# Designed miniproteins, single chains, continued (3): the designs that were tried, part 28

Each design is a single chain, and the fold is of that chain. pLDDT is the mean over its residues in the fold that is shown.

## One batch from the design tools (miniprotein)

Design m8956
Fold by ESMFold2-Fast:
Structure m8956 (fold): chain A 70 residues (1-70)
Amino acid sequence: KVEEEAKLNQELAKNGEETFKIVTDVVGLAQDTLTPEQVEEIGRLGLSAISSSGSLGLADSVRDAYNRGL
């Protein structure tokens, strides 16, 4: 139904915004600990994850990649 479709689209947009905030927070934390080159690499990984998936599991994937990078 149209109402369910609109609600699903809102959830996808909200998840995308939350994922972007998580990536930004992770990059911010990395700036305190890592070199600028490593921070840029983590940023690229976050963008790649967002591009390749519809936002399900992206937060976990980005967090896992950051932890492995340490």
Scores: mean pLDDT 57

Design m8957
Fold by ESMFold2-Fast:
Structure m8957 (fold): chain A 96 residues (1-96)
Amino acid sequence: MQSLLNRLKDLLRQLNKAVQEGAPEEEIDALIDATIKAVAEALEAGLDEEEILILLTGAIGDYESAQKILEAVKNKDLETAKKILREEVEKIRKKL
C-alpha cells in the first residue's frame, strides 16, 4: 500500500522534472502513461481517493482537473485521464 503511493509520488516528481527540463515529448508521454496506470493500480488496491487527489492536485496545481483525472480512471477511461493530464502538462510548459 505505502509502496503504491511512493510509486505515484516518484512518477509525479519525474514528470514535473521532465517538463521543467524540456524532455522529449516521447519521454513525457511515457511518464503520463505510467502515472495514470499508477493511479489505476492505487484505486484498485483500495487506497484513499482523497490522498490520490491531493497528490495529483499538488503535481498539476488544479484541483478540478485532478478530480476529472480521478473520475476518468474510476470509469476505466484511461485515455481521457491521459488526455487531461497531458493538457495540464502543456499549461505548465507554456508558463516556463
Scores: mean pLDDT 84

Design m8958
Fold by ESMFold2-Fast:
Structure m8958 (fold): chain A 66 residues (1-66)
Amino acid sequence: GPKYTVRVTVLDDTRAVATVEDANGNVLATVVGEGATAELAAARAIVEALEKAGVDGEETGVKVVR
């Protein structure tokens, strides 16, 4: 499995939250992203959360929660 996981929850039409966790379930970063669409907000949240956590996206699996 991936070394890290990003959990993404869409909050509304313009906001999403992304949380980066390690393989042991420790939270490394949590970020709220905003955008013109829920999809853009989620994408921005993922990118910023990975940057804040200092982890490579290639080592990270994405889990989307509706």
Scores: mean pLDDT 81

Design m8959
Fold by ESMFold2-Fast:
Structure m8959 (fold): chain A 70 residues (1-70)
Amino acid sequence: MLTPEEVGRLVQEVAGVPPLTPEQAQRILDAVRAGASARELRDLIYELTGVKLSLEQAEDIVDALSERLG
């Protein structure tokens, strides 16, 4: 099962962001479960961390998390 801790680690690994709080990781997990696009996820991560991802980084995160949810 995909956990907020796994989400936080994946985002940190792909984007080099500082460690996410459990609350931030949960918001990202909830967004992906709701079918958020790579652009929406990129914008959410920017809102939460101040780090602007490339679209490619956001697509990699969405794809990896969606695969683990399916």
Scores: mean pLDDT 81

Design m8960
Fold by ESMFold2-Fast:
Structure m8960 (fold): chain A 75 residues (1-75)
Amino acid sequence: MKELAEKVAETVREVARKYLTPEQADMVANAVRIAVLEGKTPEEVADIAYRTALALGATPEQAKEIADAVRKALE
């Protein structure tokens, strides 16, 4: 569980850094890590990543790419 949460968070951080500052990318990664550790479903974790990215200034298209990365990492 902890190893999966860290791997997903790192993948999300890398994708988010394309569109967000390093600090903002870390915020998205931390939200995803917490959601995975709480036992949220892949869809719930992806939704959290999408909403967090939008709140930090990502476009809907950029936020969707970040959310899609979460879904793929949790497959």
Scores: mean pLDDT 84

Design m8961
Fold by ESMFold2-Fast:
Structure m8961 (fold): chain A 88 residues (1-88)
Amino acid sequence: SPLEEFLQAFAAFQAEIERTLALVAESGDAALREEFERLLRETSERLQALAPGIAAGDEEALRQAVRLLREATERLKALEARIRALLS
């Protein structure tokens, strides 16, 4: 269901935040921290715009939120990979 997909995408996004945050902290790099914080802020703002539709169970809002969360998760994974390469 769209709601199940949303909850799964949200859980994946939260897990990737925790992983990437740990690496940003380990790097000590202010520019990487700023990039991470900007990504979270942009995603939060877009998700907040969808919040009324998500709360109402609107399937289109749920599908848009899933797409947003998947894109944000991929961006966090790319940032994670870059930081891991720098720390190796």
Scores: mean pLDDT 90

Design m8962
Fold by ESMFold2-Fast:
Structure m8962 (fold): chain A 90 residues (1-90)
Amino acid sequence: AEALGRELERQGKPDELSLKILEYLAENKDKWLTPEEIAEKVGASVSTVTRLLERFVERGLVEYNPETKEYRLTDKGLAYLERVRALLAP
């Protein structure tokens, strides 16, 4: 299941939780958000959200500020989310 989930994510179709995180970041595109704020909004644990955010940072979809420990969606991340939405639209 986890290996299949990673394969689908590589094919440009993220899992539901990943989509919720990216969408919430997109709603707050110009704002830095803590993992705690994101976790409360998407209904997941802080550890799960942080793990997914780290993967998004590695992919350049999200940026991290180590001084404030906050995350922000990048322009690349917004473009990726728009592409995923287009693929899910009939």
Scores: mean pLDDT 76

Design m8963
Fold by ESMFold2-Fast:
Structure m8963 (fold): chain A 70 residues (1-70)
Amino acid sequence: SMEEFREQFRRLLEQQIRDFERLAETQSEEEVRREYERLVGTLDLLADAVPELRPLVEETKRRLEEILRR
């Protein structure tokens, strides 16, 4: 179902956020920025392909930006 798909995807995004937070703690500012740009690009492509996921994508991008600003 679409609800099950959204829940699986939300869990995948939560893992991506945790991985990015870990990377931000251990890597250089340049590497963290490069990974952020790659993630945002991937998320935007996904939202374009599956518009129903756009609210989850936008929330994920906001949370990644909060980590990047630390």
Scores: mean pLDDT 85

Design m8964
Fold by ESMFold2-Fast:
Structure m8964 (fold): chain A 80 residues (1-80)
Amino acid sequence: SKEEFHEKFAKGYKLILEGKVSEAEEEFLKIYDKLNARQQTELDMALTLAQNPETRELGISLLERLAKELGAEEAVEKAL
């Protein structure tokens, strides 16, 4: 469902904020096939940036943009 999609995205986002990048990748993998090619590329870039603490804030910014596009902002706010 759309709600389940948003909840999985929000969980992945929260895990990135906690520095748990591998666990976040597992959550995002569950919804990866629901993303279009551009969104998949943006998510891949965000996860790559999040692997390094020095670039994690940039990765988080990309995830925030993606959350807005996907309508997942409310689910992200509730997960924090």
Scores: mean pLDDT 87

Design m8965
Fold by ESMFold2-Fast:
Structure m8965 (fold): chain A 65 residues (1-65)
Amino acid sequence: MIEEMAKLLEEILPSLDPDLKKRMENLLELIKKGHVEAGIAASDLLKLAGFTEAAEQLDELIKKY
């Protein structure tokens, strides 16, 4: 679950603007440490960046955790 969330975010990371990328990197570190609530913030950031499908996949992973 955490590994699947991390992989999804790592795959999207290079496509983000530099400022959004740094914010996402910080959220990714929190998710890797087991802070699932950081996944909600990451999903919101993906929606803001236009990655709606990736955000929906992340929301499903959070729901299953």
Scores: mean pLDDT 81

Design m8966
Fold by ESMFold2-Fast:
Structure m8966 (fold): chain A 105 residues (1-105)
Amino acid sequence: HKERLEELIKELKELREELKKIDSPLARHTIKLIDEIIELLEKALEQIDKMSEEEKEEIVRIAEAAIEAAKLALEALKNGDINSVIAAILQLIGDILELEQILSK
């Protein structure tokens, strides 16, 4: 799980850099949400050896969901699909709340 989580954090950072190329308020808001997710995932990575296998699997699942949402946001922003950007933002907010719940133990 540790190596997989490190790979997922790296992919989120790469998607963040692609989003930075888009000059839009929605892109900037999406980047802020991705930054929060990266911070929470890095905190999870510090605690990973103390987590149950179920918690490790859940963190990886949430990280994978965040990557899919970030990809959706990037593509939607490039295409001017505002509704899909909003959907991606809502998914990222949900991911933040799930990560905060797991890490609040």
Scores: mean pLDDT 87

Design m8967
Fold by ESMFold2-Fast:
Structure m8967 (fold): chain A 90 residues (1-90)
Amino acid sequence: SEEIDKLIKELLEALFGKELGEEIFELYKNKDWEGLVELLKKNPEALKAMELLVEEAKKNEFLPAKSNEQIAYKELIKMLEEALEKLKKS
């Protein structure tokens, strides 16, 4: 969904800054996992923020996604978790 993609991009920009958030979004959207892993290696503070966010999301109770904002947040967490898994295997 274009609306959900926009919300994910906005959330990434809020979390990591406009430039880095937009670059992460484009790499994920293009399934460029190798590029995303390299970007995270160059940005250790962003990597740490991703790890903490994913860890907290896993520990807390999740209500079913009822809004586009909630769907975007769930997709974001899934994306960050997959990126961290790819990084660990590289």
Scores: mean pLDDT 76

Design m8968
Fold by ESMFold2-Fast:
Structure m8968 (fold): chain A 85 residues (1-85)
Amino acid sequence: DARREELLARVERLLEEARRRAEAGDVEGLRRAMEELLRVGLEGAELLAEEIEKETGLSLEEILEAVRERVRALTRQAVEAVRAR
């Protein structure tokens, strides 16, 4: 699980960065952190694809698209929340 542990650590660092950028009102920095989170999320989805496919019955392509949609939705929500302050 060394690769899984590394991916989790990268996610934690990116989420903390996104939080800091959001608190600072840095919409561009927030977007960059979320784009990096998307890349890490896609790596994690590929790494865990067999487990996710067994659990959900989704194909790899469906799993990757679900990750993209969720991260994009979270990014949109976070950006709008920062703008609303």
Scores: mean pLDDT 80

Design m8969
Fold by ESMFold2-Fast:
Structure m8969 (fold): chain A 97 residues (1-97)
Amino acid sequence: DKLEKFEKEVNKKVEEAKAEVDERLPELEKLPEEERKKFLREQYEKLAEEFAKIAKKYLDEEEIKELLARIEAELPNLSPDARELAEMLIEALKKEL
């Protein structure tokens, strides 16, 4: 199933991003809040771009549009950090259409 392959690749990229952040946590905790936020934003942007590429690889245009609609519908229910990532995902997915 192409959806299973999509989920596996997305999960792998999420795990890789989490591992990178976790490895750098001791140094990030020593940084000013603004520099820490910049690092996290850059990681979110990278993750969003990778997610959009994986989506284009496994999903057709209609499936991507449905995914966009679902993400947009969930925006009000997300934490501020999750909302920022979701907005980056929306923009990255729109660029792949």
Scores: mean pLDDT 80

Design m8970
Fold by ESMFold2-Fast:
Structure m8970 (fold): chain A 60 residues (1-60)
Amino acid sequence: GAADRAEAERLIAELERRAGDTAAGRVAVHDGRRLVEQGRYAEAIAALRRAWATLEAAGL
């Protein structure tokens, strides 16, 4: 729904801001954007949160 889309877009923006200069961050943003473009918002949120946890573990 609209709330899931907004959350996915928010997570993409945060990842792009904080890790967009890294290869891992760019891959995560592109994958998230692709899922959002396909209307797969719940899958986008799950993938973005997993990427975020991985990047935080790497010190981001």
Scores: mean pLDDT 82

Design m8971
Fold by ESMFold2-Fast:
Formats: C-alpha cells, sequence, structure tokens
Structure m8971 (fold): chain A 67 residues (1-67)
C-alpha cells in the first residue's frame, strides 16, 4: 500500500541518518505514514523534512542511535 511504501521510506531515511526506531517509534511512524498516504503521499523533500523533525524532537524517546 502507499502507507507501507511511505513507512519503509521513512524508516530508511531515519536509518541513513544513523538511528533506529523503538517499538513505540514504529507505531508512531506508521501513524505518520498513514496520515501522509491519506493526503495522497508526499515528495522526497517533504519526507526528508518530516524525518528531520522526528530526529530533532523525538530523539531518545522514539528513536535511538545505531550501535
Amino acid sequence: SLSDEIYEKLVKLIKDKGYKLTPKGQEVVKQVADGIASQGGADDEHLESITNLIIKHLKGRLIEPIK
């Protein structure tokens, strides 16, 4: 589905920046992907902006560094 594609893309962007999602983070990012999909999707620049906001505001709670 479009939601699944957006979720995988967000997970990949987060991983590329050196982070992984906690189980709670996975639930939240799935909800974000569902919201984006319900609006018809988003371009790469919008998804990168969302990824940057996730890292900036949710670090240590929903995402953690890859070790």
Scores: mean pLDDT 80

Design m8972
Fold by ESMFold2-Fast:
Structure m8972 (fold): chain A 73 residues (1-73)
Amino acid sequence: MEEEAQKLVEEAKKKLEEYRKLADSHIKNGDLGKAGEYRKIAGAYQEAIDASKDPEKMFELYNKAKELEKEFK
């Protein structure tokens, strides 16, 4: 279980960097709506990373971040 949590932490870190970069790009271009959604997704992945000591909570937060990512338009 902890090995699986570590893999999800690595994936969450990649997603966090990706969405932070997208948010910064949209802020720079004045698209605050998209920037807000990307920051929200990045924040959800950060919460999953912060919960890495608790694999069950980490899995719940990671799945919640993925659902938020799908909800984004």
Scores: mean pLDDT 80

Design m8973
Fold by ESMFold2-Fast:
Structure m8973 (fold): chain A 80 residues (1-80)
Amino acid sequence: LTEKEKKEIDILNELLKRMRETAERYKKEYPELQAEVDEVEKLLEEAEKYLKEKNIEKAKEKVKEAQELMSEIEDKILEK
């Protein structure tokens, strides 16, 4: 791995940690959104697996999918 790739992996791992903490919070606070939160957690798990395999491209793709789904969950939380 190049120094740049190592830094990208570190950044992605930190992002995954923060997203997992947010997902766990939403799952506890909004049990009606459990199915959507479970899908986010699955995407984060897949991203972590790809990072361990040093597949940074696929890891970034899964993180993006998780971020998009998390945004949808947050929109639902903000609905009256």
Scores: mean pLDDT 83

Design m8974
Fold by ESMFold2-Fast:
Structure m8974 (fold): chain A 96 residues (1-96)
Amino acid sequence: MQERIDKLEELYEEELKNGKEETLKKVEELDAALQKAAPAARAGKTEEALKILATALLGKEVSSAPSVEEMREIGSKWGEFIALVLEEVARTLNKG
């Protein structure tokens, strides 16, 4: 009985660590995408900036400025993730 409980505790800790690593990787991917697009955006090259950002966030090359459908896909894929990251940050800051 005790050996089974100890094994379950180890698996739970491993899954928590893996979940945190996956979240950090997604934050790093988002930051890298924004950093790649930022110079083009600052130069007023809006279409180029959107292409760079969409390509990085969708994981596929776009041949022109992103379509409304591609922008909706980004919003769907990353919108919930950004909300979850902000919730986790708020929870950490309020941890007394």
Scores: mean pLDDT 64

Design m8975
Fold by ESMFold2-Fast:
Structure m8975 (fold): chain A 91 residues (1-91)
Amino acid sequence: SVADYLLELGDYYEKQGKYDEATRYYLSAVRVDPSNVEALKKAFEAAKKAGNAETLLRVGRIADQLGLTDFAREAYEAAAKLGSEEAKRYL
């Protein structure tokens, strides 16, 4: 599937240490299949490694929409720790 292809591309870039590229492909997989919790968790880990607060905030919002409340909070806390003022409004 397109979602599986995007997940594999994310894994490819993650193995190369290209965490921003990996995160882009993982989030594309989530957009194609919003129930793909594996892709969302991989996007979270890659975004943390990239230090990307904006993407961590986006991961938190997607997790909230899916009812993954504890995971959403973890993503917002990670984004806030990196300086996202917007993420602090969700804590």
Scores: mean pLDDT 87

Design m8976
Fold by ESMFold2-Fast:
Structure m8976 (fold): chain A 71 residues (1-71)
Amino acid sequence: GGGAEAARGAREAAASGDGAAAATGLWQNFKSPGAGEEARRAAREAIEAAARGDDKTAVQHALEGADATEA
């Protein structure tokens, strides 16, 4: 589903060090049907971290959300 593709895209963006891009891509797809609450929560935490300029924390939460999406 779209969630798995979003998780892959978020991981690729995170690997390039772009926490804001990883968080944004992940969040948009976690609004889709089938996204679990844990995955959406991690995506929101990633966006909040990116908004305050904390790229390291944003990348960490984006990867957490991607893992939750694939579980």
Scores: mean pLDDT 71

Design m8977
Fold by ESMFold2-Fast:
Structure m8977 (fold): chain A 78 residues (1-78)
Amino acid sequence: MEEEARRKEELKKLLEEEMELGVRVVELAVRKTVLKRLIEKNIDVEKKQKELKELDKELEELEKRIKELEAKIEELKA
């Protein structure tokens, strides 16, 4: 019973972390869409391209972290 309770608590923590990262991904994806639109309209292209590169880096890092969390969550569910 102790092991089951501990497993459930760990699963809850991982699910909460996954949700937090998911929200961050959505925020960055929306910002990326806005930046792409501004670049296409030739508005502050150099500045917006720099911001887009930083967002792409952050998104890549977050997606990698989410993949790792998803793997751990599936292990705990099985």
Scores: mean pLDDT 81

Design m8978
Fold by ESMFold2-Fast:
Structure m8978 (fold): chain A 75 residues (1-75)
Amino acid sequence: SLEEAVEELRRLAEESKSPILREALLRTAELAREYSLETAKQAGEGMLEHVSEFVDKEEAEELKERLAEVLERAL
């Protein structure tokens, strides 16, 4: 469900040690509520990909995959 996806994204954000990754995950959760799960997935994946230049790339790639799985499960 949308609610479960938003809560899971918030949980991932709280567990992230990177403020930049945390903000990207929280923004993705907001986009899911305001627009759609599909829009949130596209935007969230894009944000995490761009942010990977400023953080640990492996952590960013793992979170990108997890974000996609969370949102696809809710679709």
Scores: mean pLDDT 81

Design m8979
Fold by ESMFold2-Fast:
Structure m8979 (fold): chain A 100 residues (1-100)
Amino acid sequence: SEADKIAEEIIELLEKGGFKVEVLHVLRAESGVQVVLLGVSTPSSSKREVIAIVTSSDGRVFVLSTKEELEELLKKLLEKGEISEEFLKEALELYEKALS
C-alpha cells in the first residue's frame, strides 16, 4: 500500500542518517489509517527513542516523537470517524510499552 511505501521511505532516510531502526508495531484501521511504531537508536547507544509514523486515509503523514502528540492526533482521527476507540487505546498502550 501507499502507507507502507511512505513508512519504508522514512525508515530508509533514518538509516541513511546513521540511525538504527527497528519496526516495533504496525497497526492498520479499516479506513486505511496506519500507525507504525519505530525504535530508533544511534550505533554507539543502547538507548532507543520511540517514534510513531501515522498515515491518514487521505495520505497525510505525521512523524511523532511523544505519546502526547500521538494521543492528540489519534483523538482528532477518532472525532472524524477514521479510527475506533479500541484502535486509539491499543496504539497508545503499545507506544507506552515501547517506552521501556
Scores: mean pLDDT 85

Design m8980
Fold by ESMFold2-Fast:
Structure m8980 (fold): chain A 84 residues (1-84)
Amino acid sequence: DLNKLYAELEKKYGSVYARVAYLLYKSENLPLEEIEEIIETYGAEEILDKIEDKLYKENKISDEEAELKATKEVVREIKEELEK
């Protein structure tokens, strides 16, 4: 249940963390352990800023489909950066 996961993460870590974890899970179907590692390494606010920057550059209104697409691109870039 993604809504339950969001609520629990928001309660424990705050809304930015919960939003980023939700988007990472839904866009890439990543294991929660990998999502936590990415967020702890890169920062939840930094990841959200990158997603919003991608949406802005594409001149799109922020909706769930557009956010998921932007999240996939951000995850790819983060993984490429972490491999170096």
Scores: mean pLDDT 74

Design m8981
Fold by ESMFold2-Fast:
Structure m8981 (fold): chain A 79 residues (1-79)
Amino acid sequence: EDEKKIKEIEKEINSLSEEEILKLAKEVAESMGKEIDESTTSKELILKLATYKLMEEKGVSESVKQKIMSKLLDKINEE
């Protein structure tokens, strides 16, 4: 079941536009009492925050969160 949650979140992130990813990241930042400025916030941090929002919505465990974050950040860093 954890592998299924990982695949679902990866698929969802891959299907989102850059604008949708930024929107999710802003929602997470606002919930933490912070603001995202697109001109000063890194693409990596934006994706990390968006991924965190999806993980919270799916109710994933800490170990699953780590696996999802690792896979998604690796894809960005290889580009």
Scores: mean pLDDT 71

Design m8982
Fold by ESMFold2-Fast:
Structure m8982 (fold): chain A 92 residues (1-92)
Amino acid sequence: MTLEDVYKAVEKVEEELLKAYEENPLGKKKVEAEVGKVKIKLEVEFTEDKMTVKIEVEIDGKKLEVEGSSDAEGTEKFRKFAEEFEKELEKL
């Protein structure tokens, strides 16, 4: 496993998310990317009052998941997820 597989998976998710956003900036968007043993799934839903995000990452069979809204609680959950994801990247 290499950091390159992770970066490629992230790049694919970003590209697909941008395309989905350009086609329809509202509603639910689901994008997925798989490179080697890295799988990323991203679901984003926009409503009038909030944004809800679900992120699932699998690296060599280890799964990391976070789900939250664009509120203080969600922001904290995403921050903790990012810290855990960085720790997994350091093992590669």
Scores: mean pLDDT 75

Design m8983
Fold by ESMFold2-Fast:
Structure m8983 (fold): chain A 90 residues (1-90)
Amino acid sequence: RERAAEAAERALETGELTPEERELIVEFVTELLLEAARKALEAGKSKEEVAKKLEELRREAREVGEPLNPELAEALVEAVERALEEVREL
């Protein structure tokens, strides 16, 4: 958690991520998204609704994030894609 936040802050300051920092951010964000997806499914939302929400987040991460920090935006997109794949396999 704290390491992923520090990596994200450093990426925002420098515009760069090490491979280890990128993996840490991807893993952390994927876990957060999967926990949110699980809670949404438990609350009665359909798998299709959760998948659509993740697809929207992927689009927003790319459109809003890439102009600010391309490397961080790419890591966020990868995390959303991993979470989306897991939700589709449920």
Scores: mean pLDDT 78

Design m8984
Fold by ESMFold2-Fast:
Order: structure tokens, then C-alpha cells, then sequence
Structure m8984 (fold): chain A 59 residues (1-59)
């Protein structure tokens, strides 16, 4: 998906490791599976991606 491509490119541009890339992939997959149309997809998925990055990129 276009969102997954953008999110992975963003994480890679920050020099973040494979663990963060994997967390972002899973967050987008989960968002696509759970999405019910109650809000714009990019808003819903963006929130899950942000949470995944914060959790996985903890230093």
C-alpha cells in the first residue's frame, strides 16, 4: 500500500533499524484488517504507525 511505502521510507530516512520497520509493517497490516470506515484511513493508520514507532524506537 502507498501508506506502507511512505511509512517504511520515513523510518529508513531516520536511520531506524529493522525492528522499527517490522513494527511499522505490522501496524499498517493491523490497521487495514481492523479499519471500519468510521474515520479517514490515513488518520487511523497514521495513529497506529506513530504508536508503533514510539514503542519500537525507544532508546
Amino acid sequence: SALLEKAVAFVRSLGLGEEVVEAVREAVRQAEADYDGSEPFERYAGRLVEEAIRRAARL
Scores: mean pLDDT 78

Design m8985
Fold by ESMFold2-Fast:
Structure m8985 (fold): chain A 87 residues (1-87)
Amino acid sequence: SAEIRELAEKLLLYLVHAYLEATGDVEAAQALGREALARLDAAKSVEEMIAVLRETFERLAPLLPPETRARAESVLARVVAQMRALA
């Protein structure tokens, strides 16, 4: 579904932006985004897309300030619920 794909890409962009704001590391942010997009392209199901997004969040969560991490976790939960509702 194009709608599910758009939700996944929008969430990924949000997570990459949060990482960039926290670290200032443009090269690492671009690499993270590129790798996650490639994995989303390879995903064969909504649950595989959700797994990519959750793994991406888990990798960057330790690097985020507590308030940013809590907000990102909330956004992740909401987007995951929306993706599942559309599946």
Scores: mean pLDDT 86

Design m8986
Fold by ESMFold2-Fast:
Structure m8986 (fold): chain A 65 residues (1-65)
Amino acid sequence: DELEAEMMEGLVRMAASVLGFKVERAEGRHFVISGKFETEEDKEEAERIARHLEERGAEVEIREE
């Protein structure tokens, strides 16, 4: 469970870094995805990543900076 959370964090961090997003693990399976989301495509990708994590039992918050 902790290992699964760490693996999810690693995978999401790699994907987010390509898009210029920041991903933080707040507590347990709670993740925060933050960035400027300057384009609709960036927002859609952030939402897609969040949905994927939520389907795996994580709680995800998206913050626009």
Scores: mean pLDDT 71

Design m8987
Fold by ESMFold2-Fast:
Structure m8987 (fold): chain A 77 residues (1-77)
Amino acid sequence: GSKETFERGKKIFTEKGCVLCHGVEGDGKGLGGKTIPLFPSLKGVEKGELKEDYVYKRIKPYAKGILTDDELWDIAA
């Protein structure tokens, strides 16, 4: 995504509480640096996958009724 999409996604990520589990960098080490098995490191998606598509599909079930499709793509970027 664009720089603007990334900044919007970061804001939504923080405001919707995703940072509590995934950490500010999306590394899965929120909650005092503890790695949570149910909230894997999003940095692992950088191994040749389209990370926007992965994040969108992974969080869509948890975000149903909370996030719009546009907000989901903004978070994924």
Scores: mean pLDDT 48

Design m8988
Fold by ESMFold2-Fast:
Structure m8988 (fold): chain A 57 residues (1-57)
Amino acid sequence: AVEEARKAALEAQPDAVEILEQETETTATVVAIGEDGTRTVATVDKETGELTVEVIK
């Protein structure tokens, strides 16, 4: 779950200078922060396997 979220975040934000990871029983969230401050949030729902990717500028 965390590894899948990390891969998705890095694919969307390949210039990431910082990566933040948070895991709960039901979700894994990875935030990749780009050189310009753009944030990509990848979340995996552990129950459904659904991957969501959101880019915040």
Scores: mean pLDDT 79

Design m8989
Fold by ESMFold2-Fast:
Structure m8989 (fold): chain A 64 residues (1-64)
Amino acid sequence: SGEKAREAAERAAKEGDAAGAAASAGTIWHQGDVEGAKRAMEAAKKAGASEAAAEALYNSGTDF
């Protein structure tokens, strides 16, 4: 799944919570939803997360 994490990421992005959006991206990736994780990362960037910070949080939830 990952639907709940996607919803959380979209909500966080709308509220300007860049850290929350980035954390959700990591969770979605860990669940195996690569496309959902990419969308959540873009939401984090739109919410104002720096590219480096968003990637760090994203990667912390991904262990291939």
Scores: mean pLDDT 62

Design m8990
Fold by ESMFold2-Fast:
Structure m8990 (fold): chain A 92 residues (1-92)
Amino acid sequence: MAEEFEKILKRALEDPSDKEAVEKAIEIALNDPNPMRRAEAARVLGEIGDPRAVPVLVKLANDPNPIVARAAVEALERIGDQEALAQIRGRT
């Protein structure tokens, strides 16, 4: 369970073309009841830079948990998507 979570994130980091691992990391980031796991999944998504993660990270930037919100903002900054960053910062 903790080991399964860690294996999924490791797979996504080592092979960003592993669609299943990336999709599972996105699912963890959005739906895991543990905010620390959501934050770690957001960080991993930022490191791999997959454009499919951008709308997920924008949602997580509004997460009620400040650790998750910070991880999502840092992930978006790492990816460098200026349109997504403008959306979460309210600047056009």
Scores: mean pLDDT 77

Design m8991
Fold by ESMFold2-Fast:
Structure m8991 (fold): chain A 85 residues (1-85)
Amino acid sequence: SMEEELIARYKAAAEKANAAKTLEELKEYVGEIGRLLGEYMASKLSKEEALALIDEVEAADLAAAKTEEEKELVRYGAAAAKEAV
């Protein structure tokens, strides 16, 4: 199923992110996760609904972020997700 495929790919990307030793590597894996989420949303929602949901999640995550590095990762992931829609 799509849910099983998403979980497997998300788990693989999350394991890579957890093993990342640099911010550059972490950004690469956050981008991969963002793309997976964007693809999943596009499979379930209209393009307008998917983009709106990504914007809402980005806004919430930016509000919760405490450092400039966290904000950069949030924006990077959201941009990757939007590109995948």
Scores: mean pLDDT 82

